# Designed miniproteins, single chains, continued (3), part 50

Each design is a single chain, and the fold is of that chain. pLDDT is the mean over its residues in the fold that is shown.

## One batch from the design tools (miniprotein)

Design m9829
Fold by ESMFold2-Fast:
Structure m9829 (fold): chain A 101 residues (1-101)
Amino acid sequence: KAALEAEAKALITKGATALQNGDYEKAIEYFEEAIKLAEEADPDSGLTAGGYLMLGQAYAKAGDYEKAIEYYTKAAEIARRGGDEYTAATAENNKKKVEAA
């Protein structure tokens, strides 16, 4: 589990860097792989919720608002199950901003 979490974290970092560089397709790929590993380790962890939050952000920046809303919704659900109200609130707030766009 620790090895899966470490690899997922490294992929989140690579995805975040790609997102900052405007490489949205690459960011999405890194976040999708990170989520697979995070879910295998613990499907209700903050790492899994955070992965879905970052995936939602990547889709929003790519202009795919439908997928952004889908993944923000999933991030909020997972975060609430894990007791992470901060990540849940962040996902809900980002979802509302996309819905208003």
Scores: mean pLDDT 86

Design m9830
Fold by ESMFold2-Fast:
Structure m9830 (fold): chain A 79 residues (1-79)
Amino acid sequence: MSKEELELEQLVALAAMQLSIAKKIAEKTKNPEIKELVKEMEELLEELKRAAEAGDLEKARELLERIQELMKEMDKLAK
């Protein structure tokens, strides 16, 4: 694998981990707004996987940042 391919795989893995945590929060809170954020994160993860397949490192980084912003919104709603 190239260094860029390895980084893309790491970004996908990190995003998948974030989504797993988000789904657990949604399961515990039963908040419909949190469930909607999880749905948005799932869509972003699929887009990130497509960016990784295309070798688009910049797009993959942008998509991970968007997922991380949704995680921050979820943390606010979970209170």
Scores: mean pLDDT 83

Design m9831
Fold by ESMFold2-Fast:
Structure m9831 (fold): chain A 78 residues (1-78)
Amino acid sequence: GAALARARALLAAARAALEAGRLEEARALLDELLEHPVISEETQGIAALVIGVYKALGEEREGLEEALKVIEEDLAAQ
């Protein structure tokens, strides 16, 4: 459906931004993706926790990569 296709496009855009080293853009796209209705509340909570913990450790890029992986697994299960 259109909602799932949009979520997948946001995931791809966030991943591309991370690859390009654009952390602020990747974070903004990830935040938009997490508010998408196809992402489960559990996945939203896990991703937010991962981002917060890695940021506190000074590893924001790694946190964003792990959060995107969690979201990718949720979308792949649909």
Scores: mean pLDDT 83

Design m9833
Fold by ESMFold2-Fast:
Structure m9833 (fold): chain A 61 residues (1-61)
Amino acid sequence: MKEAYDALAKGVIAYRQGNYEEAVKYFEEALKIDPTNEVARRLLAKAYEDLGEKEKAEEVK
């Protein structure tokens, strides 16, 4: 869905700016819209890893 892609794009922009907490929120929104989106799941896990939240990263894999 276009809404999931928009959330993904905003998450990637936030991630590139170093706003990892904001990136997590956008990737979570993308997964709420499309739970089968493997790209969003992988990027969410990576954002959690960069925040040092390894346990949360493992939960979304």
Scores: mean pLDDT 78

Design m9835
Fold by ESMFold2-Fast:
Structure m9835 (fold): chain A 65 residues (1-65)
Amino acid sequence: SLEEKAKELAEKMEKALEEGNIEEVLAMFPDMYVRGIRDKEKLKEEIERLKEDPAGALRELIEGP
């Protein structure tokens, strides 16, 4: 289900973020990878938002900002 996929992705992101592995997080956002590299400060804020509500934040990411 989509819900299970979102949870799996969120867990992967959280684990990479906990290790400070920004590259792994960026790889999960194809569009943001190109844009996020230039704006690291904004990417950091988005990642923190994902931690508080992974499912909700992921929904917005799929639909677009």
Scores: mean pLDDT 59

Design m9836
Fold by ESMFold2-Fast:
Structure m9836 (fold): chain A 62 residues (1-62)
Amino acid sequence: MKRVAVIAAADEKKAQEAKEKALADGADEVLVLIGASKEEAMEVMEELRRQGIVTTGVYIPA
């Protein structure tokens, strides 16, 4: 079963940095949400978990 990391970032550069960290932390796949809020990213993560997908976390570059 794939482990998915959900990333919310203000721009593509911050998303890229967070993606690299998520992959290093053991994520098999990364879902990137550009311009999304933390709350929106959490909703996506909850939806994935409801479908039985394992998530490694939510990364929001500060």
Scores: mean pLDDT 77

Design m9837
Fold by ESMFold2-Fast:
Structure m9837 (fold): chain A 84 residues (1-84)
Amino acid sequence: MAKVAGARVLEVKVDGDTVTIVVESTAQPGANKEQAAEAAMEAARKILEDAGYTVTKVEVLSADENRAVAKAVGKKTTPLGPPL
């Protein structure tokens, strides 16, 4: 399980080699909605990358100064042979 401070996974949907996650992130006091949105997108991306997925899409579902919700889509890419 991936754990990111200040972020909570709301939903995980697995469809074959594709994984979609929805993540809620709490913004720092004084952050604007863009900073909150970027924090949520970064958290979602990191969760997928830590799980071994290639992030193909990240989308903001909602953003406020205090919180943001982002959706990320990752695909499993398994090349034949050793990594790099």
Scores: mean pLDDT 73

Design m9838
Fold by ESMFold2-Fast:
Structure m9838 (fold): chain A 97 residues (1-97)
Amino acid sequence: SKEELLKEIIELHKKFGPTYAILYGTDKLIEEKPEELKELALKAGMSEDMVPSALQYNGAVLELKKILIERVNAPESASLTDLIEKLVELEKKKLEG
């Protein structure tokens, strides 16, 4: 579920930082729906000449970014790193008050 994914991303960010949290999140999405992510990347204008794993990764980045934007109520122009940092900040504030 989206809730479980976001919780795992927060916990991994706390332990290993944003890069590892992003990589884990994208890997989890690829494990669950690799073909859907490939189609998402192609629909976003990426070349079908790209290696399938690259299309899957780019699709996972797009899907993760969408999930994060919806959760933190950020503009579509926000970077993945900014979105994950915002997610962690919001969760800390919920736990501390």
Scores: mean pLDDT 82

Design m9840
Fold by ESMFold2-Fast:
Structure m9840 (fold): chain A 94 residues (1-94)
Amino acid sequence: ATDEEIALGVGYIAYAVTKLAVRKGHAEEAVEFAKRLIEKATHPNERAAFYLARGDAYDALGKKEEAINDYQKAIELSTDPALRAEAEKRLKEI
């Protein structure tokens, strides 16, 4: 696997874990987890996935302005069309 493939895999796993935490009522913990991942990310596509995850957690907490900012960052940093489309969809629905 390339470093790019590893970065995409790590982003996907972290996103899935964060979504599960939000669904189980741990949205505040999900925000904190995603924040740490953003700080440690080395690739823009990893950071984009973590911003999308934190945005979803902020939205679940009713923090709409923080969610919007994170979705915009996910779009700005991502070269993945699927991730960009998902973040754009969330901005439309918020």
Scores: mean pLDDT 81

Design m9841
Fold by ESMFold2-Fast:
Structure m9841 (fold): chain A 64 residues (1-64)
Amino acid sequence: AEEERRRRSRQLAKDIVTKLEDAWAEAISKLTGVPLDYVREVLEAGNSEEEDRLTREAIEKARA
């Protein structure tokens, strides 16, 4: 059924996003020196201000 295909597609997309988020958190941690556990907590909590700060610092470090 189309619903079954949609459900599987959504689950696969969620799994891919989770893996990408994990890789992104690891990259931010490595670039900024901030503990990985803290980066994960910020992303999961939806703290947009702190997330933006960490992202800017990671970009700055990557461009240096």
Scores: mean pLDDT 76

Design m9842
Fold by ESMFold2-Fast:
Structure m9842 (fold): chain A 61 residues (1-61)
Amino acid sequence: SAMEEALARISALYHAALADPRLSEAQKRALENAMLRAITSTDDPEAMLAEVEALYRAARA
C-alpha cells in the first residue's frame, strides 16, 4: 500500500539520519521527534513522506 511504502521510505531516511556524521546527537533527537510528529499527525502517505524529507533536508542544511 502507499502507506506501507511511505513508512518504509521514512524508516530508510531515519536510519540515514542516524548514520549521518554531519548531524549532532541533539539534531538527530530533534529530527526523530519531528518525524514521529509528522507520521502521527497525517494519514496522507505523500504528505507524510514529503514532510519527513523536508525535515531531513533542513537538518542537513
Scores: mean pLDDT 77

Design m9843
Fold by ESMFold2-Fast:
Parts: structure tokens; C-alpha cells; sequence
Structure m9843 (fold): chain A 64 residues (1-64)
């Protein structure tokens, strides 16, 4: 994986951990995941890669 994409993964997870610790709503967590996914698309990540990334974070931080 490219260094830039790896950095986005790590920053997104760190930010989500901070938001969860601060008591953020599910809506705020979903918005943060969406913003990270958008950045990956801008770097040329495939739709499949972005979907897998978003699903992983949603399953971890916003489980139903």
C-alpha cells in the first residue's frame, strides 16, 4: 500500500478513537468515516478498496 493511503488509515482510526473517547454520536463517527473514504478516492483508491475500508471502520466503531 502507498504511504499516503496508509497514513489516511492510521489518522482515521486515531481520530475515530478520539471521537469515541469524547462521546461522539454515531452520526459524527459516520461523517468522519465518510471524510476518510473521500480522501482515499481522491488519492486514486478503487471503489472496492474504499468500500472495504469504510465497512471495516463502521463494523468497529458503529456496530448495529
Amino acid sequence: MEEERRRIFEEAEKRLEELVKAGASDTQLIQEIGDAARRLLELGASNAEVAAFAKRLLDKYVPD
Scores: mean pLDDT 77

Design m9844
Fold by ESMFold2-Fast:
Formats: sequence, structure tokens, C-alpha cells
Structure m9844 (fold): chain A 84 residues (1-84)
Amino acid sequence: MAAEEAVRLANEAGLAAVRESENAALGAGAAVAAVGAGAAGYFGMSPEEARAAGEAAEAAARAGGAERGARLAREAGEAAERAA
């Protein structure tokens, strides 16, 4: 299901962001943003809110230098938008 896919991708994005980020605080922020994107799909947020959450998670991961985390966060946001 699209909502389950969004949650899975968000969890993978969060773990990648923590591993790849330049410091622990940026990694933690990116992980929280990624979980938010997954939640958007799971809890039935609007497609606009799901897209915004995914974009925020991608930006947070990129700020920390977590390129893989940023890609997974984008995919989580897209899955959440489809689930919404």
C-alpha cells in the first residue's frame, strides 16, 4: 500500500540521514523531517501537505550532506502524496 511504502521510505531516509550527515544534530533534524513525510501518507494528510513534508525532508537531508537520505526523503514524499 502507498502509505506503508511512504513510511518504509521515510524510515530508510531517516537512517541514511543520520549515517551520512556531517553532524548529529543535522542528521537528527533530517530524520525527524523524513518521519514527518511518512506520517503524511499514513495519516491521510492532503497531497499538498504530503508534498511539502517530502520537500522539507529532502532539504533537511541535503543541508546535512546526506545525499542518499535526500533521495529517499523525496521518494517518501512522493509515496505520501500518492497515499493522500
Scores: mean pLDDT 68

Design m9845
Fold by ESMFold2-Fast:
Structure m9845 (fold): chain A 55 residues (1-55)
Amino acid sequence: SLVEKAQELLDKAVELMKKIREARRAGKPQDEIDKLMEEYKKVGEELVKVRKELA
């Protein structure tokens, strides 16, 4: 269902947010951080689409 899809995307966004925070704290290369941020952006865009379909 769209509700289940939204929950999966929210869980993925939280996971990516945590990884970005940890990568920054650990002093990871900017390229690695940028890759995680791009994944986070894609998940956010998909979540917006799912939310529009649910409304």
Scores: mean pLDDT 83

Design m9846
Fold by ESMFold2-Fast:
Structure m9846 (fold): chain A 84 residues (1-84)
Amino acid sequence: SMHELRLRAIALILRAIGLIIDAEKLLGVNPELAKKAIELAKEAIKLALEALKSEDIKKMEELLKKAEELLREAEKLLEEARKL
């Protein structure tokens, strides 16, 4: 449902904000990977906000799928930054 997609978008934005906070703590350890993770998380937030403004269920699903993929990539970069 559209309501469920809106809740998913909000949850994704909150996850992305948390990731940015965690990534900022790693700027002193691995600045390149941390900065890239922040950029991907910010892009995911932009796509999720576009989904929230949409009235088209399919467009919302496509935007959220792209946002989730970017956020997963950002999470992997953060995990890599913690290993170095």
Scores: mean pLDDT 88

Design m9848
Fold by ESMFold2-Fast:
Structure m9848 (fold): chain A 55 residues (1-55)
Amino acid sequence: GHSEAQALIEEGERLKKEGLEILKKAKTLEEINRGIGLVLRGIGLIFQGELLLKG
């Protein structure tokens, strides 16, 4: 439902922001990979939430 879609979008935005903050401070390949992974996961959750909103 719409509340589930909204929760996915909010969680996705949170993960995207967290990943970007990691990337800003990244000094190692492991940190870069972690940051990128969070950004991609966040984008995926936002996409899923948007699909639920559209039916």
Scores: mean pLDDT 87

Design m9849
Fold by ESMFold2-Fast:
Structure m9849 (fold): chain A 75 residues (1-75)
Amino acid sequence: SDAEAARAAAGAASRAAARGSDPEHAQKTDLYMAGAAGYAEAGNAAKAKEYARLASQHAVSEEAKRYAEAAGDAA
């Protein structure tokens, strides 16, 4: 499901961001991706996409950014 895909991408983005370097950016990426997954599960695609976009802006590594963007597309 879209919600499952969003959660999987959120987990991957969070792990990649943590590897990237900055704990603050990793924490914000994780928070926004969790929000995106939650809204996707609730059926609010607009909010899910908004939070995934915010996550991609805080992603430290290119890998984390790609995962966050993929989660937004899945929602």
Scores: mean pLDDT 67

Design m9850
Fold by ESMFold2-Fast:
Structure m9850 (fold): chain A 67 residues (1-67)
Amino acid sequence: SSREQKRQNMSKAATMGVQSMFLDQEDKKKGQQVLQQGIEESKKSGEHSQDSLQALQKSIQDMKNFS
């Protein structure tokens, strides 16, 4: 289902975001883009929890602050 697909995409984005914390500047930027895309897709589908979106947004902000 599309909901299951969105859930899997968000999980992949979160995993890539965590991994990018240990990568160089270029790879961190790619990780941030994947996380941002996942958040936007979740908002469009309406199939998200507020806590999940806040966690992903915080991860992106933390990555930006460390860049």
Scores: mean pLDDT 64

Design m9851
Fold by ESMFold2-Fast:
Formats: structure tokens, C-alpha cells, sequence
Structure m9851 (fold): chain A 90 residues (1-90)
């Protein structure tokens, strides 16, 4: 259930990033790759690795998204993803 929630949040984040004209297709792909790595780490119970990828994702989003409202929503999704990863671990 928590992994399904993480997958839904990840899909929402990728769609949100793709909706911002300032985000390049290359950055959208990098966001997708980091999300896949974070979810894989969470699935394996490696919370430290999952949080590391979510931190890298947050840095990429901060640099790529220029719209402050889109950036705020993206940050909120990353916080929810981190919460789900913690719940998945314990």
C-alpha cells in the first residue's frame, strides 16, 4: 500500500515538473530516474538510500523549476514521499 502511494506521488511529481515550461525534457527524465531509485530503495527497506535520492531530487527540482507555485507543490510532494518511505521502513 505505501509503495503504491509512493508510485502515485512520483507520477504526480513527474507530471507537475513536465507542466512547467522552464523544466527541460532532460530534467524531467532525471526526476523520473531519481524517483525510481528512491522507490526501489524504499522497497528494499533501505531508508537511508531512499532519503538520499529524495534529497538529490529536491536539489534538482529547486534548480529546474522556476515557477514558485509549482516549486512549492513539488516540495510538498517530496515531503509526502519521504513520509511514506519512513512509514514503509517501520
Amino acid sequence: KLLEEMERLAEELVKLAASDPSVTPEDVEKIRELMEKAIEAARKGDLEEALKYLEELGELIRKSIKDPEVLKKAHELIVELARAAVEQAE
Scores: mean pLDDT 82

Design m9852
Fold by ESMFold2-Fast:
Structure m9852 (fold): chain A 79 residues (1-79)
Amino acid sequence: MWRELLEEADRLAQEAARAFREGDYERAAELLEEAARLAEEAARAAEEEGLDPEVVEGIRRAAEALREKARELRELAER
């Protein structure tokens, strides 16, 4: 199931990119926050499935990158 969670996170990230192009930074940030949450769930699912710790860490790093992008977009939306 970890792959399905990552696929859904990717879909949300693509939707966030569309919102960003439309100038809706707040919506883009919300979508990236949800994508980060799903990526974190994917890391937990991967760990539960017994995947290599390096793979699990990679997914967690991806989730952190998504959260960082969401924070940047929220700051842009502020002013």
Scores: mean pLDDT 85

Design m9853
Fold by ESMFold2-Fast:
Structure m9853 (fold): chain A 97 residues (1-97)
Amino acid sequence: MTERLIQEARAALDGAEGSLKDAEEYIEKMRKGEIDPKEAIHKASIYLVAARILVTAARWLASQAPEAKPEIDARVAQIETRIDKLSEEIDKLEKEV
């Protein structure tokens, strides 16, 4: 069993989900007029980069733990879908501000 590697991969994915939530919250605050649009986009972009780094780490850890690879790969796919959607939204918003 590669239990430690599996736990580290799960922790990295938890971190990625947290970073995505923070990025999404900055965009939501911007839409409500609670924060400067350029500052919100900048902060959201930083959290989006953090999420990408954590997903990459989780993929690498999962490559060393074949038992958990299907679970981790499924979570990674869900997170990457959210990253792609948020990235497209940020790109559109940057053109409007």
Scores: mean pLDDT 84

Design m9854
Fold by ESMFold2-Fast:
Structure m9854 (fold): chain A 86 residues (1-86)
Amino acid sequence: MSSEELVENARASIEAALENVDRAEEALKAGDKRKAVQLLTAAAILVVAAEFELSQAEVGEEEREELRERIEEARERVREAAKKLE
């Protein structure tokens, strides 16, 4: 896989992770904790996938920092939503 494809995959994984967090927050508001757990688990896996994809990509420092920040944002949102399960 090319570095360009790896970056595209990382961006897609980040977007999918954030969408799953949004859906998990909706499930939590509806009282569906089981669905929220499933969605947050999927989001966490996608964050790990994005980190792996970025680690394999040969990209400039600026783009790497941008993607790292977005991955950290997604990771933090998963962590915050998970706290609401307790």
Scores: mean pLDDT 86

Design m9855
Fold by ESMFold2-Fast:
Structure m9855 (fold): chain A 70 residues (1-70)
Amino acid sequence: GLSAYATDAAAIPALIRGLSSPDPAVRLAAAEQLGRIGSAAAVAALRRALTKETDPAVIAALQRALERIG
């Protein structure tokens, strides 16, 4: 129902913060989840994260998320 989508959307600010985590596993999970949610609100944060990212797995996840949204 609507409640499940609202719960995912409520996680967006925390997921955007996760993109700046010192742990690459957290950044990877945040990128994947933002891509699944598909929110246009995440695009600027994902693009900014991609400019700073050096981990190949996280770069790939950020690129996939941006492709899914845009």
Scores: mean pLDDT 77

Design m9856
Fold by ESMFold2-Fast:
Structure m9856 (fold): chain A 64 residues (1-64)
Amino acid sequence: AMAEAERRRREAFQKVIETLKKESGDEALEEWKAELERAYQNAVKRGDEETVERIKEELALLDE
């Protein structure tokens, strides 16, 4: 189901964040945030609402 796929994606992303923090430290996490922020701004400029929503969600998970 679509909802199940979305939840699995969020959980996988969450685990990647935790692993990155634990194994690679905050610097790697900040670099990943910077990449997502650039992608977000580019998507906004293009009017790509689907990509904007996806990256916004990923950035929110990284801030938690």
Scores: mean pLDDT 76

Design m9857
Fold by ESMFold2-Fast:
Structure m9857 (fold): chain A 60 residues (1-60)
Amino acid sequence: SELEELKEELLKLIGEILAAIGDIYEAELEGDKEKLEKAEKKLKELKEKLKELEEKIKKL
């Protein structure tokens, strides 16, 4: 069902957000500026996707 698909997407997206946060902390500890910028950009994109997904769920 559409609701089950949205729940699966939400769980996957939460997992990706947690991974991106982990990458940010790792990059800060290592002093890897390139890795930090990539992880911050990815986190921003994932937050935008989360907002879009929340709006889709609210319309159900």
Scores: mean pLDDT 85

Design m9858
Fold by ESMFold2-Fast:
Structure m9858 (fold): chain A 74 residues (1-74)
Amino acid sequence: TDALIAEARALMEEAGRLAKQGLPEAVDLYVRAAELFREAGDEFGERLAYREAGEVAKSLGDDERAEELFARAR
């Protein structure tokens, strides 16, 4: 729905801000955005959000979590 897409986009913006600050909470917000994109049927948004989550996890040294998130982005 349009409401789910709007909420997912807002979470992507907030996650991006936290990611620039190096805050691990960015990963959780990107994952939540991906879940909302999935509910809305936006496969592109879902994959993008999981990819961004994986990049943040990798930058924080959590390689195992990053691999799981990248796997969901395909």
Scores: mean pLDDT 88

Design m9859
Fold by ESMFold2-Fast:
Structure m9859 (fold): chain A 82 residues (1-82)
Amino acid sequence: MDEARRKLREGERALEAGDYETALRHYREAARLALEAGDKELAREVAQGAARLAVAALQAGDKKLAEEALKLSHETLTQAGV
């Protein structure tokens, strides 16, 4: 199984469970692995996950985590050339 895809799935599950800090950690690792592999499509999926995490965190009142998730989304897309 692709480790980057596994980390993306783990991030999605943590987000669904409301564990935003764990979701951010998994999305960061998924982004790193996708970028190392040059997988632009996977990097796009990770950036979308991080953006969803940012919205959820903001709605929960965690502005700092929302800012970190938005930064991850933006940096992942920029580094992937998207």
Scores: mean pLDDT 86

Design m9860
Fold by ESMFold2-Fast:
Structure m9860 (fold): chain A 58 residues (1-58)
Amino acid sequence: MEELRKRIEEIDKRIAELERKLATEDLSPDERLELEIEIGVLELEKAVLELVIKKLEK
């Protein structure tokens, strides 16, 4: 449970960093696509972890 919460915090920080890069850096189309894919994967991982935590909080 504690490890899952810590992982979500790490994911949130990583998503924020990637979103900042997309907003502030002059990236190629391929670089932008790679960052957008990484954000999408992280958001899916976060959603799964949140569902697991919710199930454990009965």
Scores: mean pLDDT 82

Design m9861
Fold by ESMFold2-Fast:
Structure m9861 (fold): chain A 70 residues (1-70)
Amino acid sequence: SARDELLALLEELRAAGRISEAEYEALVTALDAEDWDRMERLLVRLYLEGRISREEANRLGRLLRQLAGV
């Protein structure tokens, strides 16, 4: 599912040390709450900080759009 793929990508980023445990928890909390605006803000911040690549940001954004029904 899009949810499982998104969680797997976030777990990979956390395991690689590219996002913190607190950032991972914030993303998972927003995902569980279906707070798509918060999810988008957190992912945009990670991209602007250079902590995820453009390709990763695009993939995460596509999964988020699928989950939001947009």
Scores: mean pLDDT 87

Design m9862
Fold by ESMFold2-Fast:
Parts: sequence; structure tokens; C-alpha cells
Structure m9862 (fold): chain A 70 residues (1-70)
Amino acid sequence: SPARERLRAATDRLVELYREQGKDEEASRFEQAVADFEKAAATLPPEQRDALYDSLAAEVERRIAELEKE
């Protein structure tokens, strides 16, 4: 799914940024939160699941942009 791939790419980037800042615990918590979200979304119809993945990816991308300003 392109939406899932987008979410994973965004998640990987945010985790990398957190670890570069020494925020390893925050990075690990975020990875776990995304994993839990994916498990919950897996029970949904593909259309709803992909919409949720795109929505979360957009929020993660916004957070990345905020961290990159520092």
C-alpha cells in the first residue's frame, strides 16, 4: 500500500531525527505507537486503513518539519 509505505518512510525519518538529538526513549515510544496503530488499522477495510495511514503520515511529516527548524 502506498499509504503504508508513506507512513513507514515518515516514521523512519522522525525516529532518525529523534535519535540524532539523543531522544532515544522518545524514538522508541513513537515506533511502538506506530506499530500499535498499524495493528489496530489492520482490522479495517483497505480504504479506511489507507486513509488513516495517510492522515498519520501527514501528522508525522508536520512533526519532522518542526524538528528540522531547530
Scores: mean pLDDT 82

Design m9863
Fold by ESMFold2-Fast:
Structure m9863 (fold): chain A 78 residues (1-78)
Amino acid sequence: MKEIEELVKKAKEAANAGKLDEAQDYITRAAMVAGEQGRLAELADLLEKAADETKNPEGRKLFRSVAAQVRRAVAAAA
């Protein structure tokens, strides 16, 4: 349980460390797990919070971009 939250936390830690490639990998894994569990809306909320908490501007952009994509996927599935 909370695998999505743990992956997003690791992505945020990687982004704050300047490791944007690792952050992207953790986000991709979180999206796969969230898709399998039907929790994409929750993932979008977590990514938006991670963007607000991330100090690296490039990491913030990454989190916001993916959150917007996930939100669109949820809307399309409704």
Scores: mean pLDDT 82

Design m9864
Fold by ESMFold2-Fast:
Structure m9864 (fold): chain A 63 residues (1-63)
Amino acid sequence: SDADLLRRIVEVLKEDPDKEYTLEEIAEKIGVSLSTVENFLKKHNLTSLKVFEDFDPDAPVAR
């Protein structure tokens, strides 16, 4: 689900907050295709992963 994908992305970003991750590195770490991550960002009108730096994974997903 989109919620599971979001949680996994945020968990990767929180693993090392000083590291800049590419979409490819995140896709590889969570075990999905790059296209899956790109389509998720487009679906939710997100332009970059920087949006997730201050994101709380326990908060409800924005609609």
Scores: mean pLDDT 67

Design m9865
Fold by ESMFold2-Fast:
Structure m9865 (fold): chain A 56 residues (1-56)
Amino acid sequence: SAAEREARRRQILAAFDRALAEGNVAAAKMGIKEAEELGLISPEEARRLRERIAQV
């Protein structure tokens, strides 16, 4: 459902933010890849998230 997809998206993005705060670049990259593979984020959003990793 749309509600389940949105909840999953929020969970993955929250885990991404946590991984970045902890300096866990590998976990952050895995989160982006999972979200892309599940169609939960756009390619443009994925690019912006990868840019955030590059700035850490």
Scores: mean pLDDT 86

Design m9866
Fold by ESMFold2-Fast:
Structure m9866 (fold): chain A 64 residues (1-64)
Amino acid sequence: SDSLQQKAETLEKSKKELTERMDRGIELNSQRSPVGAENTQRGRDEAEKLLDEKIQEVKQQQQS
């Protein structure tokens, strides 16, 4: 495996850890502020999208 494969695997692991942590935070925050939870959910969804784009970019570069 090359450095690009390792980078993709690291990004996928980081995405899983980040989204799990953010999802837990949203669940806890929803008890205090439904509006705040919605705002945090939007940030979480955007972060997941950006990480998915980076993962796909690295995988595409690996195939090239």
Scores: mean pLDDT 78

